Designed miniproteins, single chains, continued (3). Designs and how they scored, part 36

Each design is a single chain, and the fold is of that chain. pLDDT is the mean over its residues in the fold that is shown.

## One batch from the design tools (miniprotein)

Design m9223
Fold by ESMFold2-Fast:
Structure m9223 (fold): chain A 85 residues (1-85)
Amino acid sequence: MEVTEEFKEVEEKAREAEKRGLTVEDAREVGEFAIELGLDEAALQALGSALLRELYEENPEMPLEELAKEALERARERIRELKER
């Protein structure tokens, strides 16, 4: 089934991004692919994790909980934009 084959491709891309240390650009690619498959949760996790890493590098003094909330909100907005296309 196409769903099973596409799911394997998402896993392979996720593993590749994990080995690199998930960047925002890599997470966007994985997130966009996950949205195309209807895997909104996987897209949110990929984008959220990358954005959290970027925000932490920019603002290491900010509490992790606050960074996580900001990263999650930005990831949700990005997913909304992609779904509206």
Scores: mean pLDDT 66

Design m9224
Fold by ESMFold2-Fast:
Structure m9224 (fold): chain A 56 residues (1-56)
Amino acid sequence: GMHHMMLAEKMAEGGVKLAQQVGEAVGLALVRHEASEIGEEVAELAVKLMQERLKE
């Protein structure tokens, strides 16, 4: 009946939001792990490049 459809829709919406939040948290943790290593290397290269340009 109509009540079953409305309940299923609300439960599906809540499930999607929860799945998105969990996915975002896990994705952020994985990206932070890889980005931390790459970020340090990129920052070091950027500092070296800026120092070379300042010598001109």
Scores: mean pLDDT 71

Design m9225
Fold by ESMFold2-Fast:
Structure m9225 (fold): chain A 85 residues (1-85)
Amino acid sequence: MYGERLAEEARETARAALADPRVPLHRAIGIALLAVGAAAAVALGLPPEQAVRDAEAALRLAREEGGEEAAEEAREVLEAARAAL
């Protein structure tokens, strides 16, 4: 059930990024889209390496923008994406 786990972790990452008012909205949207993109890649049957790349990008952006909660959730997205390999 990696698709379900990855979707749940992506939703938590998006929720965390959008909930922090200190994170600029366009960056919060960027983090959310990358995390959801990882889940969508798996759901659409794309190579799992694409999901890993999107999850890694989400984690990097979350760390750079100081969203610690979003970064913790994005780490779970990356773990779930790697489990789908």
Scores: mean pLDDT 76

Design m9226
Fold by ESMFold2-Fast:
Structure m9226 (fold): chain A 77 residues (1-77)
Amino acid sequence: PVKLSEEEQIERLAKGLNELYELYKSGEISETLFRGFVRAENRELKELFPERYEEVKERLLSLLSPEAREFAEELMK
């Protein structure tokens, strides 16, 4: 597997959610599916950064578009 820095992993997860939000906004995916992806990324963050979850979550949220951030804040505990 590729060894990524913490910041690189957070940036990739944030870019993925921003791209998925654009697909939701364009109607290519449902809100239910988008919310599912947000929950899946939340679980991935906990698995990757169990001791730093709150710090990495806040950094991830800061990289999201304002609209995507609203969904993520609701769904990421």
Scores: mean pLDDT 82

Design m9227
Fold by ESMFold2-Fast:
Structure m9227 (fold): chain A 62 residues (1-62)
Amino acid sequence: PLSEPERSFFSRFDTDGDGTLDEEEQKLLRTAIRLLQLSHGLPGDGVFDDATRAYLAAHAVV
């Protein structure tokens, strides 16, 4: 299951608010993850890995 900071971040791309991401929303999310990773000195691979999740939890306002 997603943590609260992860759900808040993902919900920005889930316009239906049902907690699921379609293909278009996943594309936007991947781009946002890359930007987040690059702005925080992470690899910018667009993968929502443990390091990215830790940064989101530590630095995202929820």
Scores: mean pLDDT 64

Design m9228
Fold by ESMFold2-Fast:
Structure m9228 (fold): chain A 70 residues (1-70)
Amino acid sequence: KKLTSEEILKEYKEALKQGKEKANEFIEELAKKLGLTPLEKKLLAKGLEYQLTKDSKYQKEIGKLIDELS
């Protein structure tokens, strides 16, 4: 099943509660599943961090990336 950007944010928040290592693990596994390049993985990580700290500005960017790779 496809993960929505909202589901990805929820999973990332749960991983962060368990510590930075778990958050990084989540990003690595998600990048693996989506076949992301190192640059795309960094964009995903930064987008998720920004979504937690400010607003939904990167939500569209994350969703578009997922759609392009699905």
Scores: mean pLDDT 71

Design m9229
Fold by ESMFold2-Fast:
Structure m9229 (fold): chain A 65 residues (1-65)
Amino acid sequence: SPELEQLEKELLGALWQALEAGRLSEAEVQAFGRAYRARYQPLLDAGDWAGAKAVVEEAIARVRA
């Protein structure tokens, strides 16, 4: 989905900015990515795009908080 691809790019950008600003370490980014993927991937595999969108939007909000 183009919408999900844009949201994933936004999440990646937010994680990159947090890492560069020193708000998150590389280890914290890796841990966040693993936890995020564990929730996101099953929804993608099931074709639950609405659920996948909700998970990525929550992840973006958490990184920016």
Scores: mean pLDDT 85

Design m9230
Fold by ESMFold2-Fast:
Structure m9230 (fold): chain A 90 residues (1-90)
Amino acid sequence: ATREQIRLGRLYADQGDYAKAAEAFRAAYEVNPERLKDIANALAQMAYRMGLDETAEHAKQAVDAYEKGDVEKAREYFEQALETLRSQSE
């Protein structure tokens, strides 16, 4: 379920495994693409609290694009957020 994948993403991020965190958020989206706004918002809130500013910014852009009805641009920003999150894993 989408909620469970979001929870896994947060758990992996708390452990410093940003690559697995990104995979979990992607899995949440693939299970229920209609919840992109909720998933991107959860990612933005997590990234903001963890000081992952670039990921938070892209995730917020995804939420904003979705609210404006631009679902394709929301997907693009969400993918950028996942890529910047993954890049935190060294």
Scores: mean pLDDT 85

Design m9231
Fold by ESMFold2-Fast:
Structure m9231 (fold): chain A 62 residues (1-62)
Amino acid sequence: SSIISNLRNEVENAAKTTNDPALLAKIQSDLDELEVNASSLSTEQEVGRVLAIIGDIEDLKL
């Protein structure tokens, strides 16, 4: 998914300046789970998980 690829790029950029390895690991795990489960999720469930990951990525920038 182009969305997952874009989120991975944002995580890689945030990782360069973050000091929260636990949150970084959580985001990477959540992206891996999203990628594996993408075909079994509804559009609404996928959007919800994407929004949660975006929020965590923004927290990495703090």
Scores: mean pLDDT 82

Design m9232
Fold by ESMFold2-Fast:
Structure m9232 (fold): chain A 71 residues (1-71)
Amino acid sequence: VEISPEVEEAAREAGIEAAREAKSWEEAVLLALERAEEIIKENPELSVEQQLEVRYIAIEAARETFEERKA
């Protein structure tokens, strides 16, 4: 599923910020999903598949950032 580079970058930044603010992995996931929902609301043209991709990108970015921060 393809999304615009701008939306992809916003999703990655959302995940990174969530992981930096979070104190636990569970909190990082919740914050990343919350920020992803904001991106989806701002982009109502996104299909259901594209919305899932935005959430996936945010979670993956949060995971990578959280692992680096926790080390």
Scores: mean pLDDT 80

Design m9233
Fold by ESMFold2-Fast:
Structure m9233 (fold): chain A 89 residues (1-89)
Amino acid sequence: SKDDQDLLRVGEELIRKVEENLSNLPPSAQEEAQRIVRKVREAFRDPNTTIDEIRRLVIELAQFVANHGERLPREVRFTAIFAYEKAIM
């Protein structure tokens, strides 16, 4: 569906923006971000992954960004909000 395509698109955008901004995070948070990003990327590559699993993983990444919002650029935070909204619909 279009909503599923929008979720995949904004989720991939969020992954990219988090990876580009890893240096803004302390080392422990960088390791956690890389672990979450890896899980989301693996889910996106697996055609057997359900859309509900993708939603759960995108929510996890968006919540990670919210928990580190003060250290991340506004653009990353806004992308996380949009991704979260798409994932909970």
Scores: mean pLDDT 87

Design m9234
Fold by ESMFold2-Fast:
Structure m9234 (fold): chain A 76 residues (1-76)
Amino acid sequence: GTKEIIEKYKDVVPPEKLLEKARELYEKYPESITLDQATEIAATGLAGEARGNKTAETAMNIQLAGLSSLGEKSKL
């Protein structure tokens, strides 16, 4: 769940930053992803950015688009 994801990444990504990003993604795509999925996507992207990988945010957005497409076709 969301709490487990936050705990897993708290040493790399501040919980407050992670929650804000996850909430924004969930509010933007509520029909396509769950809050747990939004939190995983946000954590992966933010962790990549913390490591200096600017492509991680792009990868996160690509994953989001993929989840949206899957949701439309199969409801995941």
Scores: mean pLDDT 67

Design m9235
Fold by ESMFold2-Fast:
Structure m9235 (fold): chain A 64 residues (1-64)
Amino acid sequence: SMAEQQERLARLLLDLAVHEAREHNTPVEELLKAVRQAMEAEKVPEDFAERVLEELRRALEEVA
């Protein structure tokens, strides 16, 4: 289903963003912007996208 595809995309984006923060010290704001743009390109619903970005922000703050 489309919901399963969106959930899978969100998980991949979270994993990649955390990896970039840990391995390359990429700034949190740049990672959040990149993830938002990727979700917009894949037409992820705004409500779902905002929840993913909030989870990502918390994960990135713990890595920093």
Scores: mean pLDDT 76

Design m9236
Fold by ESMFold2-Fast:
Structure m9236 (fold): chain A 100 residues (1-100)
Amino acid sequence: APPLTPEELAERLGLSPEAREHFLEAVKYYLKALMFALAGYIDEAKAWLEKGREHLERALAIDPSPEVEAVGYFLEAQVYYFMGEKEKAREWLKKALEAL
């Protein structure tokens, strides 16, 4: 089976509409940050990473979910990894694993 989309995961976890909106915005901004990091636009990657983090924290404040936390932290780790900040990437990967 294909992996769950962020929308399918939010539905499966029964997130409230407000938490779902913030989680989907977090994923969108993390993916945008990742694309900037891959392209070598490090300052832009960092700016979108921070926006993604703000939305993730808001989603988790409304509906705490270990799976949402793990997905968000894993995406943040990928952005740091492609920015060349491998130690920070490792720290966020550990946080994602601890959430599961």
Scores: mean pLDDT 86

Design m9237
Fold by ESMFold2-Fast:
Structure m9237 (fold): chain A 64 residues (1-64)
Amino acid sequence: DAEELLEKGKRAIDLGDAITAANAAFELVKQGEYHKAQELIDYARRKGDEESARAMEESIKLAE
């Protein structure tokens, strides 16, 4: 469920868990949910979490 992955990713960002955030973004892209993956990256950047944002960007490149 893409909504569940999005929520899991947001919780991971709030907790500073870049690995879980990156995994959520990867799974969203594998499901074709590119806009939700971008929403997670944007969420991390709004929170000032550049580490999670970069980890998610690298993770989604591997999903292609």
Scores: mean pLDDT 85

Design m9238
Fold by ESMFold2-Fast:
Structure m9238 (fold): chain A 67 residues (1-67)
Amino acid sequence: DDEERVRRIHRERWERLKKELEKMGQTETVRFLESNLDVGEQTAAMQSYLLEGQDVETVLKVIQTRR
């Protein structure tokens, strides 16, 4: 139950990140993340940085570097 709640929060945060990326004109980055990277590691990294109030651009750089 609690795990499902946390999973939904992570999904919502990812969706919010995608929308912000699209506003920045980073549509190709969003497609790359969804198609080519492991969701588990992405979720862990995003949760850490977004929870600490990190900038979206900084989170993206970390994810892209893991490529």
Scores: mean pLDDT 61

Design m9239
Fold by ESMFold2-Fast:
Structure m9239 (fold): chain A 75 residues (1-75)
Amino acid sequence: MSKREQLMEFAGELLGKVSQGEMTLDEMLEEVGRKAVELGFSDEQIYQLLFELLHLYYHDSGLARKLAQEYVEKL
């Protein structure tokens, strides 16, 4: 299984927890970011992944860019 496949499977599991009220979207994004670092993704690759996810969710490029940068800075 590729590192990207491992990360996407992990993100799917956490999204399930968000839907069950076990964690917030913010907590999910922080955990996905940590997992991406553990798997050897660069800050730039993590930024791009989080930006795409947030842009898809909020449909706002400015907000998605701001939030993705804030999450990467926390890593």
Scores: mean pLDDT 76

Design m9240
Fold by ESMFold2-Fast:
Structure m9240 (fold): chain A 74 residues (1-74)
Amino acid sequence: SKEEVIKEVEELTKEKVEELEKKDPQVAARVRIAGEWIIKEIRELPEDAPLPSLESVEKFLDLLAESTRAALAA
């Protein structure tokens, strides 16, 4: 269900943010904002719309964290 996907994305985002915050608080903040945006977009989807997979969300957040860290290091 939409609620189950939202809960999984929220939990995944929280875990990634907590781990990133120990090393790179700026990267953690970016991932948190992205996770919140994804949840908002899922809430706005029509009931019959296909939902994103948790795997695709995780891959996106990981790529965003890596690209953000690289940009901050440059």
Scores: mean pLDDT 83

Design m9241
Fold by ESMFold2-Fast:
Structure m9241 (fold): chain A 87 residues (1-87)
Amino acid sequence: MAPSREELEKLAEELGVDPEALIRALELQRELAARETRLLSESEEDLDERRVLHRVVLDVEGERVLIEAVLDKETNAVVELRVRPLE
């Protein structure tokens, strides 16, 4: 069963990460796992000493989606998440 919002908020508090970013990342992972998804490309770009921008292009049932995640380099926690269609 998918964890509840309250369980995710507690987990985020225990890990010291932003609960909204964690919730959004896990909801996105769950949605993508339920659909026919193909990885088209993946790249990483260093933003600064603490953050990396991770770009993923996915084919989700024939639709191309760009996912940009800003990750903390020490914890790999998602601090910012953006999802947009490429067309």
Scores: mean pLDDT 70

Design m9242
Fold by ESMFold2-Fast:
Structure m9242 (fold): chain A 98 residues (1-98)
Amino acid sequence: MEEEIERLVEEGRRAAEAGDTTAAAQAYGEAVELALEAGEVDKAVEIAREGALALGLSEDFAEAVGQALRHEVTGEPIDEAVLAAGLKELRAAIAARA
């Protein structure tokens, strides 16, 4: 399982470097899912944050994704300011693409 997560992270990094954002998002997403299935919430948050940054999203978005994922799995409170900043960045990225 650890080796599979590492392979997916490597695949995501390679795809992001090649500009294949769809393949990068898929690989990082699968790595996050495997880390969550293993009960490794901290590792899943780390991978999700790395994936967001590799896809050109902001630190604010990466932090919001990490906090949302941790809240969903563990019930830890979300910082609403961090979540709002992340959502604003996501909306800006979608608008720029549209």
Scores: mean pLDDT 73

Design m9243
Fold by ESMFold2-Fast:
Structure m9243 (fold): chain A 94 residues (1-94)
Amino acid sequence: MRLAVVGANEDEITVAILEDGKVVKVETFPADEKGIEEAAKLAKEEGVEKAYLAGNKEVVEKAAKALEKLGIPVEVFESGSEALKAAIEEQEKA
């Protein structure tokens, strides 16, 4: 199962795609509307089944909505380390 960990600050949004406990892809986009849409599209094209988001609240909210529109469930965390931990634990269940 492929999962995404999405980290955002005010300037950038980074998508890390995990498969079998390994990071298989990392891409960084601008934290503008187009960059957020491109990040969500990447997750969809890579077959992401669930996304774990952390960082800047405004960017994370926009990214969550974009991912949900594409049918990808999202979970939001206080920190990137918590989001990464949750993604790894979810992969270990599979």
Scores: mean pLDDT 83

Design m9244
Fold by ESMFold2-Fast:
Structure m9244 (fold): chain A 82 residues (1-82)
Amino acid sequence: AVKGAEETGKKLIAEARKKGSLSMDEISKILQENAKKMGEEGARALSGGLLEVADKNKSRTSLTAEQLEEGVKLGIERLKEE
């Protein structure tokens, strides 16, 4: 669970760094493609962290690499506490 979520987070950040930002559709696609590796708990934790960062920044369409790093960190920290 934790490792799958961390690997998925790294993919999200890497893609955002290549493109400058990642659209919400691209984020959703990567999360769906890696859902089995993350497990249900990992997918919920990572999605939760990303949604909190999106809401905080009022970003409805995309997240920057820095915003994705914050969201991934929040999700992984919560997953490790469980």
Scores: mean pLDDT 78

Design m9245
Fold by ESMFold2-Fast:
Structure m9245 (fold): chain A 60 residues (1-60)
Amino acid sequence: LPKPRSLDDIPDLGDPVVNELLKAIRDGEWEKALELYEKYRDLLESHPALKDFIDLLSKV
């Protein structure tokens, strides 16, 4: 696709894995958040909106 609309539109982060990570962080489920980050690291690190949350996870 020349321009995927979903890449301009990451307000809900556009991905169920990303949404699950944010939910785990919000609910204080750091073990679950770390498991999701480890399993889907490449996907999660590709989202610039998640940079601050990933940096936070690196401190846990």
Scores: mean pLDDT 65

Design m9246
Fold by ESMFold2-Fast:
Structure m9246 (fold): chain A 55 residues (1-55)
Amino acid sequence: ASLEEKKLKAEELLKVIEPYKSSASPPQSVLLAEKELIGLIVEDDDVLKYVQALN
């Protein structure tokens, strides 16, 4: 996938994760989204920088 596609995917994953940030028991779909986001960040430093800029 292109860098722009990875950035858009990271934004979508963050939107899924945000409502559950303080939850002690997030649903499986949110846990999978967190794992996918971490994978994108680890594989691509530009995605990490982009996600950091969103915070």
Scores: mean pLDDT 79

Design m9247
Fold by ESMFold2-Fast:
Structure m9247 (fold): chain A 61 residues (1-61)
Amino acid sequence: MDEEKLRKAAKKISEQTGLPFEEVMDIANEALARGLSVEQAIHVAMLKALEKTGIAPKVPL
């Protein structure tokens, strides 16, 4: 259902972190296969992309 939303988010993560789009999509699809929601899959993909690129996420709150 939210496949287009997932693809757009993965492209944005790829552009922001420098991780290849295909690798971001693989991480998100693995999360979905484990029963996570699209929103959770996007979150996991972002965290893994930041970890792989060495960028520390800023949490202002």
Scores: mean pLDDT 75

Design m9248
Fold by ESMFold2-Fast:
Structure m9248 (fold): chain A 90 residues (1-90)
Amino acid sequence: MNFDEESEDFKEIALEIMKDFLKSLLDEAKKNGSLSEEEIKQIENLLKALEEGDPEVRKKAIELVKELIKEGSNAEEFKKKVLELLKEIA
């Protein structure tokens, strides 16, 4: 696979990484109660927007995944950035 920033393949991979991360975050939250009901709804709304192809949400999600891949951010740091994105989209 070629990881070209503007390639359709890269964009789809980035979105799949984000969707998988959001699903994992929801599973963790439901298991241990680490997130509020409002935060859970925000994550579900973000996941839905990504699946529906909202261009602004997709663009922001792709940029966050680029940072994760290129800068080697750990899962906790990526989680914080995703929560910041949720506040912007809410």
Scores: mean pLDDT 73

Design m9249
Fold by ESMFold2-Fast:
Order: sequence, then C-alpha cells, then structure tokens
Structure m9249 (fold): chain A 61 residues (1-61)
Amino acid sequence: SEAEELIKELEEIAKTATDPAIRVTALVGVHEARKLLEEGDEEGALESAKNALEKVKSLGG
C-alpha cells in the first residue's frame, strides 16, 4: 500500500539520519503509522506517515 511505501521511506531515513532529531521523528512516524495500519486504518496510517515525512523535511531541508 502507499502507507507501507512511506513507512519504508521513514525507516530508511531513521537508518541513515545522523541528526538525532530527524532520526527520532522518523522512528516515531514509523511506529505511529504501523500501529494505525495494524488496526486496519490505512487512511490514518497514510496521513500519519505523510505528516512524519513533512516534519522530517522541515528539520533537515
């Protein structure tokens, strides 16, 4: 799903980020989005993952 693809992108950011704030933001985003996806909320998971990516961008770009 689109949510799973964005979660994978957040996981990659968490693995490669040297900035602790970016790494923590990405990790929190992964956990929140995966929790929603596990609950069957694909729309909520997608929105959560998008919000986490925007936060990461605001911190590092």
Scores: mean pLDDT 83

Design m9250
Fold by ESMFold2-Fast:
Structure m9250 (fold): chain A 90 residues (1-90)
Amino acid sequence: SMENLEKLKRKIEEDKRAEELADYVLSLYQTEGEEKTREKFIELAPEISPELLLKMRDYILERVDPETAEKLRRIISAGLLERFLEIVKR
């Protein structure tokens, strides 16, 4: 049905956006370091859906070493908190 096609397109687009966002965050971390990545991600996260942020987190954490994963998990958690606060504002 048309509804099933739209659902499939939406999922593919969301998965692609999550991967692109993950690649952006990883690139920032590699080029600009932890603190600048945190700053930029906290500013960006309120504009992103919680579902997309969670998909991005899972993608990142599966692709990095444990030490990098711990640092990035802290950054992602800070962004998720900012997104949550944006939702509860109104």
Scores: mean pLDDT 80

Design m9251
Fold by ESMFold2-Fast:
Structure m9251 (fold): chain A 73 residues (1-73)
Amino acid sequence: SRAAAQIAERAARRMGGTVRIPPDASAAEMAEAVLAAGGERLSPEARRGLQEAGDTGSQTAVAAGAHEAARLS
């Protein structure tokens, strides 16, 4: 959804990454984009959480995970 993509993009920007997530991106694609943007700032736990969220197919789960990761960074 557009809302999930926008939340994920904002989270990536807060972590210092520049990323654009298309509204039609899959949950896995969104998770990959956020992981790339977060880079070394992400803990192993945050990386695992985002990867698991991507695997669920839920864009909302990825957006929530990205927001939490950015908040903790």
Scores: mean pLDDT 78

Design m9252
Fold by ESMFold2-Fast:
Structure m9252 (fold): chain A 56 residues (1-56)
Amino acid sequence: SRREKILESASLSVEGIHYAVLAVVAEKEGGDSSEYREKTKELNEESNRIYEEALS
């Protein structure tokens, strides 16, 4: 349903924020953030795709 798609999109966005925070922490500690940044990008793209599909 539309509501289920909106909830799924929101859940993916929250997960993306989680990985973005991990990336920032890794960067501040001099570590490699590349996997976290890629994961954030993938989750945000999927979230946007599902959200647009829900509104169509």
Scores: mean pLDDT 86

Design m9253
Fold by ESMFold2-Fast:
Structure m9253 (fold): chain A 82 residues (1-82)
Amino acid sequence: MGEESFLRRLEERLDELRERGAPEEEITNVEQAAASLKGMLLMEQGKFDELDKLIEELKKDPSKAGSAGSLEATRDNYLRAQ
């Protein structure tokens, strides 16, 4: 319990920020947090194909490159540990 609920809270926060016309940087920061949490949940579920697609999508956006790199490193560490 927690990760799915936390992801929902991030999505609610993102909707609130978009509705308020918040700065793009603030919106991007919350999007990165949500993407990172989603990636971790996919990894825990063994959905590596979906995780790889998420990482690939994040790499296309320079503002999200950090999240892509973090998920890639975490994925590689997880696979190496198995």
Scores: mean pLDDT 76

Design m9254
Fold by ESMFold2-Fast:
Structure m9254 (fold): chain A 80 residues (1-80)
Amino acid sequence: MKEKILEALETARKRVEELRKQGKSDEEAFNEALRILVETATELNDPSAVRIARRMAELYRQGKSVEEALDEAIELAKKE
């Protein structure tokens, strides 16, 4: 399951990069990344995936960029 969570985080990261290239806002990039993680958490029924999604949302709410929040989420997933 760890590999699927990491795959979802890498997918979210790639999607954020594409949205940035299109000139999309921080909020739009964040919402798309969060959507990918929430969908993955639902499919896996894994509390670790839920915790990672919550942590990413908390970091963004605290003023971190989407990229910073996502990098911290990836690091957290590697330690799970």
Scores: mean pLDDT 80

Design m9255
Fold by ESMFold2-Fast:
Structure m9255 (fold): chain A 67 residues (1-67)
Amino acid sequence: MDLREIARKAAEAYRAGNWDEAVRLAKEGVPGATDEQARAMAEAAGNAYDQGRLDVAVEILKAAGES
């Protein structure tokens, strides 16, 4: 599954108030992420999505998984 798809689904779950699903999806995009990192990614992606910026949500996941 590509990172854009994961970012979109994680953001949608976060906006729906489904934290467990948002964290799970973030971990699918970044398998090495800790629970804390997955939460931070889900929050950031959700905020970007709320602003209509899916591209930013994808970049957030890339940065977290890379560095």
Scores: mean pLDDT 75

Design m9256
Fold by ESMFold2-Fast:
Structure m9256 (fold): chain A 58 residues (1-58)
Amino acid sequence: EIEEKVKKAQQKAGEEMLEVTREAASLPDSKAGDIMRKKATEIAQELGKYTEELLKEA
């Protein structure tokens, strides 16, 4: 089921975002913004690619 695979990917992305938030909380605001932007973009791109691959299989 495509929905199940997407759900698992979203859960993994959420866990990765929590780790990024913990790292950012230990940094000055200037560095926190940079790391959050970079990591959030990477996580979103990976989730997007995975979702596109699943839709391509459907």
Scores: mean pLDDT 76

Design m9257
Fold by ESMFold2-Fast:
Structure m9257 (fold): chain A 85 residues (1-85)
Amino acid sequence: STEEQRKRLAREIAEDLRKVEIDIVLERLEELMRRLGVPEEEIEEFRRRVEDEELFEENVEEARALENDPAFQRQWAELTREREA
């Protein structure tokens, strides 16, 4: 189904864009900290922690939003009914 393939591509593009945006923000923060004289070791550790936490928190929040979304729950129920055959 071409529509389902298109949805996968759109999702992949959205994920790639989100990753690029996060990387840009992290690079800017890293450069700012370096300009302020923060040691490279602290900058590297900060970058890794912020990246992991942001991705983790974003995924958790997204999952929680879906759990509370009546539209998503209804769509899931409809899909289950359809697969019942």
Scores: mean pLDDT 58

Design m9258
Fold by ESMFold2-Fast:
Structure m9258 (fold): chain A 71 residues (1-71)
Amino acid sequence: SEEELLEEALRLVEEMKRLEREGVRAVLDGDHATLAAIQARIAEIERRLAELKARLSPEQQELVDRHERST
């Protein structure tokens, strides 16, 4: 359903935000292995989000985009 697609997209945005914060820590700690793993997971999330957004209405895409921009 459209609701399920939107909920999945919003969950992926939250996971991506968490990974971005963890990535900053990995950079500061010089933990290259953790950083590489985080970057790989973010790339997977970005691919899935692109697939989900293609199936969402323009209004739902804007909801996801606003959530991505929110702190």
Scores: mean pLDDT 87

Design m9259
Fold by ESMFold2-Fast:
Structure m9259 (fold): chain A 88 residues (1-88)
Amino acid sequence: SMEFRIRRLEEARRKALEEGDFELAEALDAAIRYQDPRLLDLGLRLAAIWEFLPSQDEKTQKENQEIMERLLAQIRRLIAQIEARRKG
């Protein structure tokens, strides 16, 4: 459900703010605010990888950090596309 996905992202955003990860928090906030299903999916993937990061070995952490950077870039591109559509 959309409401369940939004609630999950709100919880992840709160944790990101508490841990001082403001870049992650901003990306998750954007996913919530736009309420686009693709942004919600990307945000949930990003949050899940981030939450499991501390329990992983150093090599896996590095690989997942690179995946998170790619997800952040995808979120930013999708936001730009949504905004361009709203202005066109």
Scores: mean pLDDT 85

